# Ledger of designs, part 36: designed miniproteins, single chains, continued (5)

Each design is a single chain, and the fold is of that chain. pLDDT is the mean over its residues in the fold that is shown.

## One batch from the design tools (miniprotein)

Design m17232
Fold by ESMFold2-Fast:
Structure m17232 (fold): chain A 97 residues (1-97)
Amino acid sequence: SEEAKKLALEGAKEALRGGLLAVREAPKELLPDGIAGALNGIGGIFEVEVLGNSSEGGRSAKSGGDLAKDGGGENKEAVELGEQGYKKGREGEELGG
């Protein structure tokens, strides 16, 4: 559905932004989670925009958002972006499946 595509894409973009912000500002110990969050966000965008698969894109956004949230540590903006990416990704996966 168009709604699933929009939610998966928005979630993936938020996971990417959250992961990048986490990598930029988070402690060294949290870098792997921030990097993984950003990469899952990129994957989700590719899955939606190139492959037309909103369910897979939503799953990648959900995973990436959770990783960006964990990688954000004390960075409230990165954590909030990760949480939003997780929620929208989950909804996109459920509606696209």
Scores: mean pLDDT 87

Design m17233
Fold by ESMFold2-Fast:
Structure m17233 (fold): chain A 77 residues (1-77)
Amino acid sequence: SGIEAVKESIERLRRALELREKEPLVAESEVEEAQIFAAEGIFKAAESFAELLEELIKKAKEKGVSVSEVREELLKK
């Protein structure tokens, strides 16, 4: 699933941070790969949740709240 792919990218970023002092070049490569996983996960999740995100953004604009705040609330789930 898209959420699983995003979680996988976060886990790879965590590994990259651990390797950064030991093998900086390997860590950099791992970060780049994690970005691809994140993009893929976001794309898949967006397909399933695009309508929900658009509806929440519309409601946020109607109430004058920050779009960033709405996005943060969605990401913690």
Scores: mean pLDDT 72

Design m17234
Fold by ESMFold2-Fast:
Structure m17234 (fold): chain A 84 residues (1-84)
Amino acid sequence: MLEAYEAEIQARLAAPQAPLSEAEALAAARELRRLREELAAAEAAGASLEELARLALEAAPLAARLRATLAADPSLAPAIRAAF
């Protein structure tokens, strides 16, 4: 099961993504921060590897979009890092 989630996460990260505007990139970075905090809380609560993988699967499209945005405009990196 965890292997199937890993494959899906990789597929979503590899999917072509259009770059985001600055405002959209900041919103995506804040959502990734929220998911990161949920992942940390779930891990602290003893959540299963499958539940942790599910949270990673939700984060994958946002990470892929931010990666594409940074490739198009590296000047956004400090603002994205601060929001994340």
Scores: mean pLDDT 75

Design m17235
Fold by ESMFold2-Fast:
Structure m17235 (fold): chain A 97 residues (1-97)
Amino acid sequence: NATSKIVAAGVLIVAAEITGSPQAVRDAIEALKEAFDLGDESVIPYLERAAEVAAKLGDKENVELVIKTLEDGYKKFSGEAQERIKKALERAKKLLE
């Protein structure tokens, strides 16, 4: 169930913000990727939050993992979802600058 994966990822992102754990961010991104592969577009804002937390922690690898996940999604989705992913990609890439 995509919803359960998104809820779990949301909890992990909050935990990462509090504890400073790069592993919690990675676990969140993996759960969001699984939900995204199931076609759930509601992961997009959570992927953006995960990238922001990763950037705050100095974790470039997890920011790059979000970018790759969004790029893979851009190829699978169309229309309005694809445009939302494009904007999320632009924001995530700025975190590496």
Scores: mean pLDDT 86

Design m17236
Fold by ESMFold2-Fast:
Structure m17236 (fold): chain A 60 residues (1-60)
Amino acid sequence: MKPPSLEEIEERLATIDPEILEKALATINKELGQKEPSLRDKAMLVSWYENNPEGLLKWI
């Protein structure tokens, strides 16, 4: 499949509860030792939430 654009990823991220999104991104940043999530990190998070939201919620 064609990889999603930044715009498509941001639109999909907007469908996630803001509190869940903030916690998930903060957890990714902490685990990877970074200050800001990459486009790939955001794409992975969106995909994980769409396919296994319970697993993501348990992880954060």
Scores: mean pLDDT 76

Design m17237
Fold by ESMFold2-Fast:
Structure m17237 (fold): chain A 64 residues (1-64)
Amino acid sequence: SSVIRQLALHQKGISLGELRRLSREQLAELQRETGIRAKTVRELWEQIRTNEEAGTLALRKLGL
C-alpha cells in the first residue's frame, strides 16, 4: 500500500526513524495528501502522531 495509507492506519505506530527512511518524493506526497506543512521530518512526525484528525483526513482523501 502507499506510504500515506500505511501511516494513516498506523498513525501512532510509525516511528521517526521510519519517516526519515522515506524518499524526498514520498515525504512531499505525505505532506500534500495530509495537508500538513512541516519544515523537518521530526515536525511532520509530531503533527501526525499527536493529531488524530490528520490521520482521519488522510484516510478520507484516499477514499478509505
Scores: mean pLDDT 63

Design m17238
Fold by ESMFold2-Fast:
Structure m17238 (fold): chain A 80 residues (1-80)
Amino acid sequence: SHLEELAEKLVEEYERVREYMSPQELREADRSIERLRESLEELKRTDPNDKLKQARLEFVILAEMSELFLIIRKVKKRLA
């Protein structure tokens, strides 16, 4: 899926900067990754005809990806 592909690319970016993360940033990133993974699995199990549930899960997935992106961006800004 498109969201799964975007999530995979974001996790690849996380892996590139992980060694430069503080313990707090690692905990925040791990939490976002866990929630992202759970929501993606729920979306895969959701009835394709349940458009409202799909939309809500897509919103949660985008929110978790945004959180992870902001953590990665913060780390990258510190390295620049």
Scores: mean pLDDT 87

Design m17239
Fold by ESMFold2-Fast:
Structure m17239 (fold): chain A 65 residues (1-65)
Amino acid sequence: SAAQEAAAFIRIVGWTVEGKLKSVTLKDDTIYVEMALEDEKEREELKKEITEIADRLGYKAVFKD
C-alpha cells in the first residue's frame, strides 16, 4: 500500500539522518545501500531489516562495503 511504502521510505531516510547509512540509491528494481555502521552485529541486523522492507516493496537489496 502507499502508506506502507511511505513508512518504509521515512524509515530508510531516518537511518541515513542517524548516520547508520552512508548512501541509498534506487536503480531499476534494486536498492543499493552503503552501510555506515562499524559493529558487525548491528550491520547484519540492519541489512536484514532493509532486505525485508525491500522484499515487501518488490525491490532487491544490494549492500556495499
Scores: mean pLDDT 79

Design m17240
Fold by ESMFold2-Fast:
Parts: C-alpha cells; structure tokens; sequence
Structure m17240 (fold): chain A 89 residues (1-89)
C-alpha cells in the first residue's frame, strides 16, 4: 500500500513538474508581452497549481484529485478507472 501511494504521488509530481517547465519556457519566450499569464493559467487548471504553490498537506491531496479528474475528463473514463490505471502503471 505505501509503495503504491508513493508511486502515484511520484508520477503526478513528475507530470506537474514537466507541465511547469513547459509553462516557464513559454513564459520566457513571450517575455512579459502583456497579460498572457491569464491565458497560460487557463490552459493549466489554475486552482491545482496555486494549491501546489501553497505547499500544505491538503494541497497534495487536491492535486491528486484534480489530476485524476483532468485525466478522466480528457479520456472520458470514470475517475475510479483512471485511479486504478495510474496505480497499476
């Protein structure tokens, strides 16, 4: 159980880190050309990202839930199936 939970956390953190790096690269390319931060935040669920930035215990749980909901929305799969696939992967 502990290993499965840690693996899920690790995979989600890697995905979020890669997304952050891509957003940072885009932001640097834009070079502060206006209010593009609003557009970038719309492309990435702002709530989840702001929660991660806060760095509290509840933030991690919300990030996991939000990531699963996003995957479910994109693939059209139920949340339970998405969770199961992430854990088994």
Amino acid sequence: MYTLTVNVYNDINKTLDNAQRNVTKLTNDIGGSGKDLGLLNQSIDKGSYEGYKKGDQRTTGRLIKDSILKASKTSGMPDIDVITNIIND
Scores: mean pLDDT 47

Design m17241
Fold by ESMFold2-Fast:
Structure m17241 (fold): chain A 92 residues (1-92)
Amino acid sequence: MELEKQIEELKKKLEELLKDKNTSFVEIEKIAYELFKLLVKLKKYEEIEEAIKKLLEAGVPKESLKSILGAIRNELKNDELYERLLKLIDEL
């Protein structure tokens, strides 16, 4: 119950940060990392793919997204999914 609300709040905050041209990528990475951790905990992997696409469309560097995925790799505990997400970033 609390986790779903936190995910919604983090998604909204991330969208607001992406609209602000003065936002640093460090702030975007921090919020995206927190969002991805919660999505992994709830096994909402499709929403992680969606968030990656939105972040890339907004101009977040591929290396920043790969760094976030590396940081959550231990929580993910699925190397096949981790490799698929890395490939998704490279193909977009």
Scores: mean pLDDT 78

Design m17242
Fold by ESMFold2-Fast:
Structure m17242 (fold): chain A 73 residues (1-73)
Amino acid sequence: SEKEKIREEIYKTATAGIEALKAKDYAKALELFEETRRLVEENPDVLSEDERRALEESLPPVIAALKEKLAAA
């Protein structure tokens, strides 16, 4: 289904963001985590309530930290 494809894209994008962060590619990590947040916000019904809450709780602080790192560079 379309919802399944969007769920897969959310996890794929989040995983790519984590890999970019591990590689210290902060600009790419920021782009990928902001895209993950956008996908979650535009598609609230594709994730479980617990999955959505976990991402809504974790994404903002990591995005803020990445913006701080890039502003200092």
Scores: mean pLDDT 85

Design m17243
Fold by ESMFold2-Fast:
Structure m17243 (fold): chain A 63 residues (1-63)
Amino acid sequence: GLVEKGKAFVEKLAAGIAKNLEKATGKPATYSVEQVGETKFRATVKAGDKVLVIEGDGLLLGK
């Protein structure tokens, strides 16, 4: 469903960014995913002093 699509999209992006930030910073990266709308999810990725926020909406991703 659209909820699962939004969550999966955001989790995949967050995991990829976390891996790249670990390589760039030499520090462990963590991420958290939060539901911020019916089909919209937000991930926060942290590595050292670096923070990135990603949002995805299952409605905007199509199927």
Scores: mean pLDDT 79

Design m17244
Fold by ESMFold2-Fast:
Structure m17244 (fold): chain A 77 residues (1-77)
Amino acid sequence: MKSYVAIVKLDHNTNRALVKAQLQKLFPEVSIQEDMLINGFLLFGSDEKLVKAAAERIIELSKGRGVLLKLEELKAA
């Protein structure tokens, strides 16, 4: 089964707790992990379109201040 990861960096003015709560409601199938080093989120899921939509929603909730750093398929070696 394919797995996808998205990495989204947020600015310090974006309320991360609010963003996480909204994502958990809208994308329950996407796993959300907070990353303090980039002040952002790591998103994991089996559906590329859902992972991408979740990342785009984070950027939208940040009023365009969030940055998608990575969206890729996780290759099991």
Scores: mean pLDDT 79

Design m17245
Fold by ESMFold2-Fast:
Order: sequence, then C-alpha cells, then structure tokens
Structure m17245 (fold): chain A 77 residues (1-77)
Amino acid sequence: SAKREAVLYLEGAKVSLLNRDLESAQRLAEIALSLIEDEGVREKVQSLVNKALEAARQGDLKTAAKLIDEAIELVKK
C-alpha cells in the first residue's frame, strides 16, 4: 500500500511539473519520498526528484518528466 501510494504521489508530481506548478510538484514528491521505506530506494528516488526539479527550473519539462518516470520505476521494483 505505501509503495502504491508513493507511485501515485510521484505521478501527481509529474502532472504538476507538466502544468508548470513547481510548488505542488515538490510537495507531492516530498510526500512520496516519506512513503518509501527502503532507504536505498528512497536515496535514489530523492536524487532523481532533485534532478527533475532542477530540469523543470531550467524549463526542460521533458527531461523532468523522464526523471520522475525513472523514479516511479525504481519504487515499483
């Protein structure tokens, strides 16, 4: 359940990034990170989320979305 909820929050973060709502994207991603129980997975997802938020700040929404997709796949494992 926590894993599935983390995926849903990361999907929400991606939608927020694509809608140019960086504040909501960051908040949703932080909630997702709090739901990841495996510390190694959480660290990798946090790194991808930080890179996605930076790409979005630079206007690169395609790279930001791909990085969130990579984070989602890590959580699903």
Scores: mean pLDDT 88

Design m17246
Fold by ESMFold2-Fast:
Structure m17246 (fold): chain A 98 residues (1-98)
Amino acid sequence: MKEEIEREIEESMVRMMLAIARKMLEKGIPMDESMIERLRKQLSSPSPGVRAAALEALALALAANGRVEEARALLERALSDPSPLVRAAAARALAELA
């Protein structure tokens, strides 16, 4: 119960970061390095939903900062994630960068 609420809050925060990253990319505004580091930490989450959302947000943030090759390398590594949800997110994000 408490763990489930904490996970839902974490997922909501990562989804908000994803929405911010997409809006910043649309406006051509580079994302803050501290936000990028926060997203990198979420890639190690035990929740596949959190990892998937963090992966998409981080890839968009890196692309917005002109670091497209780093974003691509990150997404290609995520194609080997044990979760089908994370692998699907990686494939979709790679298509957006192509």
Scores: mean pLDDT 74

Design m17247
Fold by ESMFold2-Fast:
Structure m17247 (fold): chain A 80 residues (1-80)
Amino acid sequence: MKEEKLKKVKELAEQIKAVIDAYRAGQLSAAEALARLEALTKQLEPLFQELRDDPEARKIAGELIAYLRPLRDELEAARA
């Protein structure tokens, strides 16, 4: 149900934040952090598509974008 999907989004979002925090604290390698973030974001994408009109899901998506933007910018620079 919709409430279960929103709960899953919140759980995955907290896991993403924990991975980023652990990486920035030097507790995870860049490769390990990237692999975990890729797996977690892959799980979140269909949930956000289903919950796109939910204001809590949109707020969480915005918070995750703000958290991930610096890492994405680093990855894009490395790709160039």
Scores: mean pLDDT 76

Design m17248
Fold by ESMFold2-Fast:
Structure m17248 (fold): chain A 77 residues (1-77)
Amino acid sequence: SSSDKSKLKGIFNELAKKLSPRDFVKIGMIFMGAVTDAQLGEIDSALAMLDRVKSSVPEDTHPLIDQAKKIVVDIGK
């Protein structure tokens, strides 16, 4: 839904504030790819991309990634 897209963009903006500008470009592209795949119904692909993001970001940001994964699962229902 448009509400789920808004929530995912909010999480991305919070994550972006915690990343260096260099990491933001790389990680941001993967995160936006996950959002796109979720919107296309490619839920397993979206979750795999978010797991890649989680492996590449500081541990203090992991709750934001877990929140994004929960939203992606809810989109797939």
Scores: mean pLDDT 82

Design m17249
Fold by ESMFold2-Fast:
Structure m17249 (fold): chain A 81 residues (1-81)
Amino acid sequence: SLVDRFEKLLAEGDPAVSAFMRRLIELLGEAERNNWSREELLAGARRLVDEVVAEHDITDPELIAAMYAAAEAAVESWLAS
């Protein structure tokens, strides 16, 4: 599955997936400190996916889709806590 591929790359220390996860955690912390809205946080997380995709020249559409799904799931989980 897309989730299994993403988790495997993260476990293997893939630089793009690792950079994405690190930056997502940093974004969530910034959002909490600055009291971001759900809309601002979702927009920020999606921009982060776009930036990582561009910086690491990611062309795998399934990985890109998995990164967007992971970003959105992390935001929803964070806001529910």
Scores: mean pLDDT 81

Design m17250
Fold by ESMFold2-Fast:
Structure m17250 (fold): chain A 90 residues (1-90)
Amino acid sequence: MLSVEEIVGLKLRLIGIELDIERGNLDEAVIDEVEEIVDKAAKSKDKSTLELAIRVLELAIEQARRQGNAALQARAERVLKKAKEVLEKL
């Protein structure tokens, strides 16, 4: 299980990603990083980090739509579905 310090680190990374997405900085690597955070939060059963990741992914979907990048939107939607399914099982 992740330490409290590691969980805080994941949340700070998600906040940084949220700010980057708001500035239009969104690519496949950003979505992959959010998916890794979802996987780590799932293993630690951290609902609050999963809820934050869901919010960030919803913003990523909106940003991908603004960019007209259907592949990036589909990738973000896949990770969002995974995060919601994990959260429901906690």
Scores: mean pLDDT 86

Design m17251
Fold by ESMFold2-Fast:
Structure m17251 (fold): chain A 75 residues (1-75)
Amino acid sequence: SEEEKKKEIQKKLDEKTAEAHALIDRVNQISKELEEARKKGDEEKVKEYEAQRNTDIAKLASVRKEALKLLKEYE
């Protein structure tokens, strides 16, 4: 039924929301670690945390794009 289809899409949207929240929390934590590494002059750790943050930001963009597609299917 249409109701069952909407429930399935809502479940997928809830999963994407949870993934986005986890990625946002991780980006925020890495950003704090990056700032501390910069203060300590740890160039190797700065490079490592910048790479990790960039990877998570890219994943967040992908999750947001997938959520947008699901929202269009919900209509």
Scores: mean pLDDT 87

Design m17252
Fold by ESMFold2-Fast:
Formats: sequence, structure tokens, C-alpha cells
Structure m17252 (fold): chain A 68 residues (1-68)
Amino acid sequence: SAAEREAQRKKMEEQAKETARKLVAEDVDRGFASGQRILDDETRKAFLEGAEEARAEMEKRAAEAAAA
């Protein structure tokens, strides 16, 4: 069904974001570089969005820890 295809697509996008978060946590530059090499535009966009979120969260946590 159309609903099943949409659910599958969302699952793939969530998986891409989760993979991006893990890679960025290990090496920020490598994580972003990996995302830029994804050939599917929608998957690449989801991956890079997840990577940006992970980097921003890491920077915020580091700043909060430094201020404490």
C-alpha cells in the first residue's frame, strides 16, 4: 500500500540520521564528508540534517560543561 511505502521511506530517513549522528560523534569532518557522497538526494539531505543536529548538540553540551 501507499502507507507502507511511506513508512518504509521514513524508516530509511531515520536510519540515515542515526548513522550520521554516530559518525559525527566519532569524527565530525568524516561524518559530513560521508553524507556528501550519498547519491540519493533525499537520503543525503536527511543524513546531513542529522549530522548538523549531532554537531550542534555536541557543541552545546561542551559549552554548558565549560560554563559549569
Scores: mean pLDDT 80

Design m17253
Fold by ESMFold2-Fast:
Structure m17253 (fold): chain A 89 residues (1-89)
Amino acid sequence: MIEELKKKLKELLRKMVELQAEKFGRYDKVEEALEKIDGLVDELVENLSPELIKAVVEALEILVENEGSPEAIKKAQEIVEKALREEEA
């Protein structure tokens, strides 16, 4: 499961970076962001619970599928906030 979550996180984060670059014209930062993804994913997997990682994956999937629409951003934030609250309880 961990290896699948890492792969999914890397794929979704790469897609999110590409989507943000296209939408906001921040192409000058794409290469730098892509280089940091592998390290970020490793850090997330080491420091977050499996439940929280699954919530992040779900949030990113919604963002990618809906091209970062305002409704998708709101839904993604709600998913992550709920998971964080459950972790703290």
Scores: mean pLDDT 74

Design m17254
Fold by ESMFold2-Fast:
Structure m17254 (fold): chain A 67 residues (1-67)
Amino acid sequence: SLSDIEDDIDAAVKQIRQATLNTATAALPESKIVDKDKLDQANKLLLSSTSPKAIEEARALEAEALK
């Protein structure tokens, strides 16, 4: 069905975005990232939701990770 195709496309797009973010994060020196787990959580939120609350939460996590 069309819904099944849309789900497959969405999954592929999310996988590509996650792979790109993982590659970029791996290239950063550890000394630039105080909390890598929080940075990863922020990136996952930005990939999964565009709601204002999710963006706000993701930005807070990024700020804490990069202190």
Scores: mean pLDDT 65

Design m17255
Fold by ESMFold2-Fast:
Structure m17255 (fold): chain A 64 residues (1-64)
Amino acid sequence: MEEIEKKAEELKKELEEKGKEDPEFETFWKNMGKKIGETIKETGDLDEGKILKEMGEELIEHLK
């Protein structure tokens, strides 16, 4: 968990820097955060680190 959360934080910072250059990416990733929060509520899954990692991987893949 700790390792995953730390990596998710690093990915989050990189994505925030990307979003800073493109306002649409900032909006996109904020919307992703909302979607993840809703998913956690629906499934009851509290593994935020894992979810953030998956989101980060998808966004980085999309951004290249």
Scores: mean pLDDT 63

Design m17256
Fold by ESMFold2-Fast:
Structure m17256 (fold): chain A 84 residues (1-84)
Amino acid sequence: SPEIELLLEAFAEALENGNGETAIEALKAILLEKEANNEEELDAVLREIYNYIQENRPNLAKKLGNSFEEFKEALRPLVIAALA
């Protein structure tokens, strides 16, 4: 959807600029829009974010790790804050 693409862009930009507060709010909005209510759904959404960042911001993707698992670990503090 157009809304999810704008949220993914906002999240990636906030993350690249080190704006944790904006990144957390964008992540909250993505999780709500995707209705991620369990661990499997959360993992699927994080994979969509990972794929978006790899495609649109490859230098940021490289900074966050060399695998989806390293990416999840890098995002862990933001995910915890978004779920609070």
Scores: mean pLDDT 87

Design m17257
Fold by ESMFold2-Fast:
Structure m17257 (fold): chain A 89 residues (1-89)
Amino acid sequence: SEADKVIEKYGEKLKEVLSRIKEAFENKDYEALYKAVDEFVRLTHDVPLEVRLKILKKELGVEYTYQVLGALYISYYFGVGAATKLKPL
């Protein structure tokens, strides 16, 4: 899948960031969660939002986690690296 190709391409660094997202979420540390999601979006700035959602779903197994989804959307629209890649919807 496209998500699997992105995970392979970014390798160790992506896995490290995804691990930190999972740990922050499990610890209910939403400040660390937002920061980790922002780092994830910055690292994957060339990846479409829909593919990033699939990566998070695969790694975390949480399709409907409002905190993770909220952090992703905020980073996508307001994060420095992500904002320059925002396409009109």
Scores: mean pLDDT 68

Design m17258
Fold by ESMFold2-Fast:
Structure m17258 (fold): chain A 88 residues (1-88)
Amino acid sequence: GVFQLPVVQEIEAEFAAFERAAQERLARLQLPPDVQAQIRAILADARDRIRQLLGTSSGLTPQQVLDQARAILAEAERRIQELIEAAL
């Protein structure tokens, strides 16, 4: 329904900001190619998980969808940060 459209837009905006921040870190830190590949894989996995969540969200409230999307992004951010810290 129309009520879920703002939540989808919010999730898409948060993912776009997350992806942009990750790309900026890749550009600044001159990370090894294997670490860059791992970060890109984490971004791809997060995108796929969010797509699956949005595709299967018919039984969830808008707040539950938003909370689950944010949990996916938070986990991806933790994994990326761990890789960056290990590479420095």
Scores: mean pLDDT 82

Design m17259
Fold by ESMFold2-Fast:
Structure m17259 (fold): chain A 95 residues (1-95)
Amino acid sequence: SELEEFSKAAAEALAKGKPAMEERIAAGELTEAEIRIHEVGLEMLEALVNSDIEKFREAGERLLKLLEEMGVPKEELEKLREEIEETIKFLEELK
């Protein structure tokens, strides 16, 4: 199932992402803003593992707001928003 493969990929990304983020925080390499981005990213991956479309959408909106506050160009934010919306549509169409 495409949903099972997607959920597995999200679970693998979450398993790798959390330890990597913790290591970089411990090394003092991340700003508070970068830590918040990583935390929201992990929330999005967890929502994908659970097929929780509403949590994924909410976390995605928070990610976009954080990136905008950090000065990411509007063109890049729009592309990320489209990728989030495409992922939501894909999840909604899976049975």
Scores: mean pLDDT 75

Design m17260
Fold by ESMFold2-Fast:
Parts: C-alpha cells; structure tokens; sequence
Structure m17260 (fold): chain A 70 residues (1-70)
C-alpha cells in the first residue's frame, strides 16, 4: 500500500539519521577515552547528539509499531 511505502521510507530515513548521529557521538566518546581534551563546544554537541538519538530511537519504535499494525 502507499501508506506502507511511506512508513518504510520514513523508517529508512530515521535509521540512517540515527546511524549518522551515533557516528558523530562516537567520535567525541573516543576522544574522551584516549585522554584527548573535550572542548565546551564538543560537550554541548554531545548533549544535542544524545537528545537527537533518543528522539530518533522513539520515532523508529513508533514507525515499526505502525508498520506491524498494517
């Protein structure tokens, strides 16, 4: 159905955005783990990335539930 195709495309985009945000977050985490200094700007970016990942995770769960209900 057209609804199923729309939900699948939205799910694909959300998963890819979450993957991209996770890679960016991992770059900051790796810097901390190897003992490199983390700037205040990078700490603020980490907070924004974690919030965005949480929002995307919730959206992905909603989209999966909607697809399974069809």
Amino acid sequence: SSELQRLREELRQAVLEEASATVELMKIIVKRLVGEPISPEERERERRLRKRIDELTARIDELIAQIKSL
Scores: mean pLDDT 91

Design m17261
Fold by ESMFold2-Fast:
Structure m17261 (fold): chain A 71 residues (1-71)
Amino acid sequence: GSEAGRGGGEAVGRAAREAGTERLSAEQALKALIDGGVDEEAARRAVEIATGPDGYAHADHAGAAASSVSG
């Protein structure tokens, strides 16, 4: 649901802040979204959408993608 997407965005943002970076690896972003309550399939899709050609997901983009796929 939409609540899971919002929680996922917060979890990704928190993980990025703890790591001292604005970007997370795809694996780190996926784990943060799942830990934040996003469904595994939705989390994988959000990470794929938010992941740039450098293989990293921007925390804000990953959160927005999670909200889009979880609603």
Scores: mean pLDDT 66

Design m17262
Fold by ESMFold2-Fast:
Structure m17262 (fold): chain A 85 residues (1-85)
Amino acid sequence: SEELRELAEKMREAVKAKDKAAAKETLKQLIKTVEENREYLDPVQVDNLITAAQAAIKAIETESWEKAKEAVEGVVLMVEYLIEQ
């Protein structure tokens, strides 16, 4: 949960900085972290989060920053929901 919190914060920082490269790299790290922790997480939430993160990476590559930002912020909310105590 601590690693996922750090990734969510890095994504928020990348969004504030309008740093597409940082946002994309953090999303890739999120996918790896979630896959490595798959056995400790809800399988449906894991699959949804990976799908959303992949879609956000594609949005960064192919869409306006405004659309990419919405996708990245959606992933941040999904991570925060997953780690909420």
Scores: mean pLDDT 84

Design m17263
Fold by ESMFold2-Fast:
Structure m17263 (fold): chain A 58 residues (1-58)
Amino acid sequence: SAHIEKAQELGKEAHAAKTGEEMKKLGEEVGREYERAGDSGGARTARGMGEKSAKLLE
């Protein structure tokens, strides 16, 4: 679906993120797109990964 494709594009941006704030923001955006696609589990995982990655960077 278009929302899953958008989530995948945001995931690529997360790979290029250089700050914890960028990682957390991208995780939230990926999570929102997964929620729009009807994948609440994927949304929760994406947000959690963004938060954990942010802590590792900062």
Scores: mean pLDDT 71

Design m17264
Fold by ESMFold2-Fast:
Structure m17264 (fold): chain A 119 residues (1-119)
Amino acid sequence: ALRLTTTAENGVAVAGAYGGSETVTLTGTAEADEETTVKFRALVHGESETATLTLTVEADGETVKAPTVTVGVGPGELSLEVKAGAGTVKATATVTGNNAYAVLSVEIANGTATVTAEV
């Protein structure tokens, strides 16, 4: 399988993948050095009938939100902000559908952001 990982300190980490007929999974992790806001932004672009993007965000091991967007041909976006103390916040963006492209970005002001793309 192809795997891409990007990392940023006090900034934005971004990765994307094209799934063809496969599910795209993007995993974002933010490690906060102190109390801060973490911003997750997930984009989907559908190339055929229907693509569904789900963004599941976990803080302290619990799911805090799991929004979805469904698109035909064209773009969709989900954005979510989470307050983080010292510790880890994780988001998983999953895209199902044929010929969909997805991107996940993680932004943190004080800490490390990492995004991993798998297809």
Scores: mean pLDDT 76

Design m17265
Fold by ESMFold2-Fast:
Structure m17265 (fold): chain A 88 residues (1-88)
Amino acid sequence: GPAPIAPEVSKAILEAFRAAVEEGMSVEKATGVALRILGAAVDVSLGTASGEEAAKRVYDLADDLEKKGYEKTAKAAREAGDAILKAA
């Protein structure tokens, strides 16, 4: 059955949302970032992705964010990817 989302993963998702808003993203766009990370964590919880596969998706998001100049959000997204990998 689905495993619960680890508290450290939930915390990392909230930190990524906060970083995005602090870097000037709209709440809508910041929510999109948080939902992409949450989707990766949910796939691990459901057993439809490995922790490694889910973490890679989040690291790819972080790379895209960094290229767009969202350096703090990219760092928070990488920390979320690390949390997903550790919790899996």
Scores: mean pLDDT 88

Design m17266
Fold by ESMFold2-Fast:
Structure m17266 (fold): chain A 75 residues (1-75)
Amino acid sequence: DPELVEQQRRAHEAIDEIDELKKKAESEGLTDTAKKIEQLRSQGRAEFTKTGSPQPLEDALKQSKKIYDEALKKK
């Protein structure tokens, strides 16, 4: 199933990017931001497990980037 394979690839790519962003937040001392990114990752993964859609994880990545950028402005 090409659609299923593509959805799995998109989901894993989003998870990897979220994990990398969390590491960046941690390295910059943004501990609360890193915790929020982890929560978004967990929620997105739970939704992916239920629906098979990578969209919740892609949305989690987008939200994580926004939170990270905003935290940098306030630090």
Scores: mean pLDDT 85

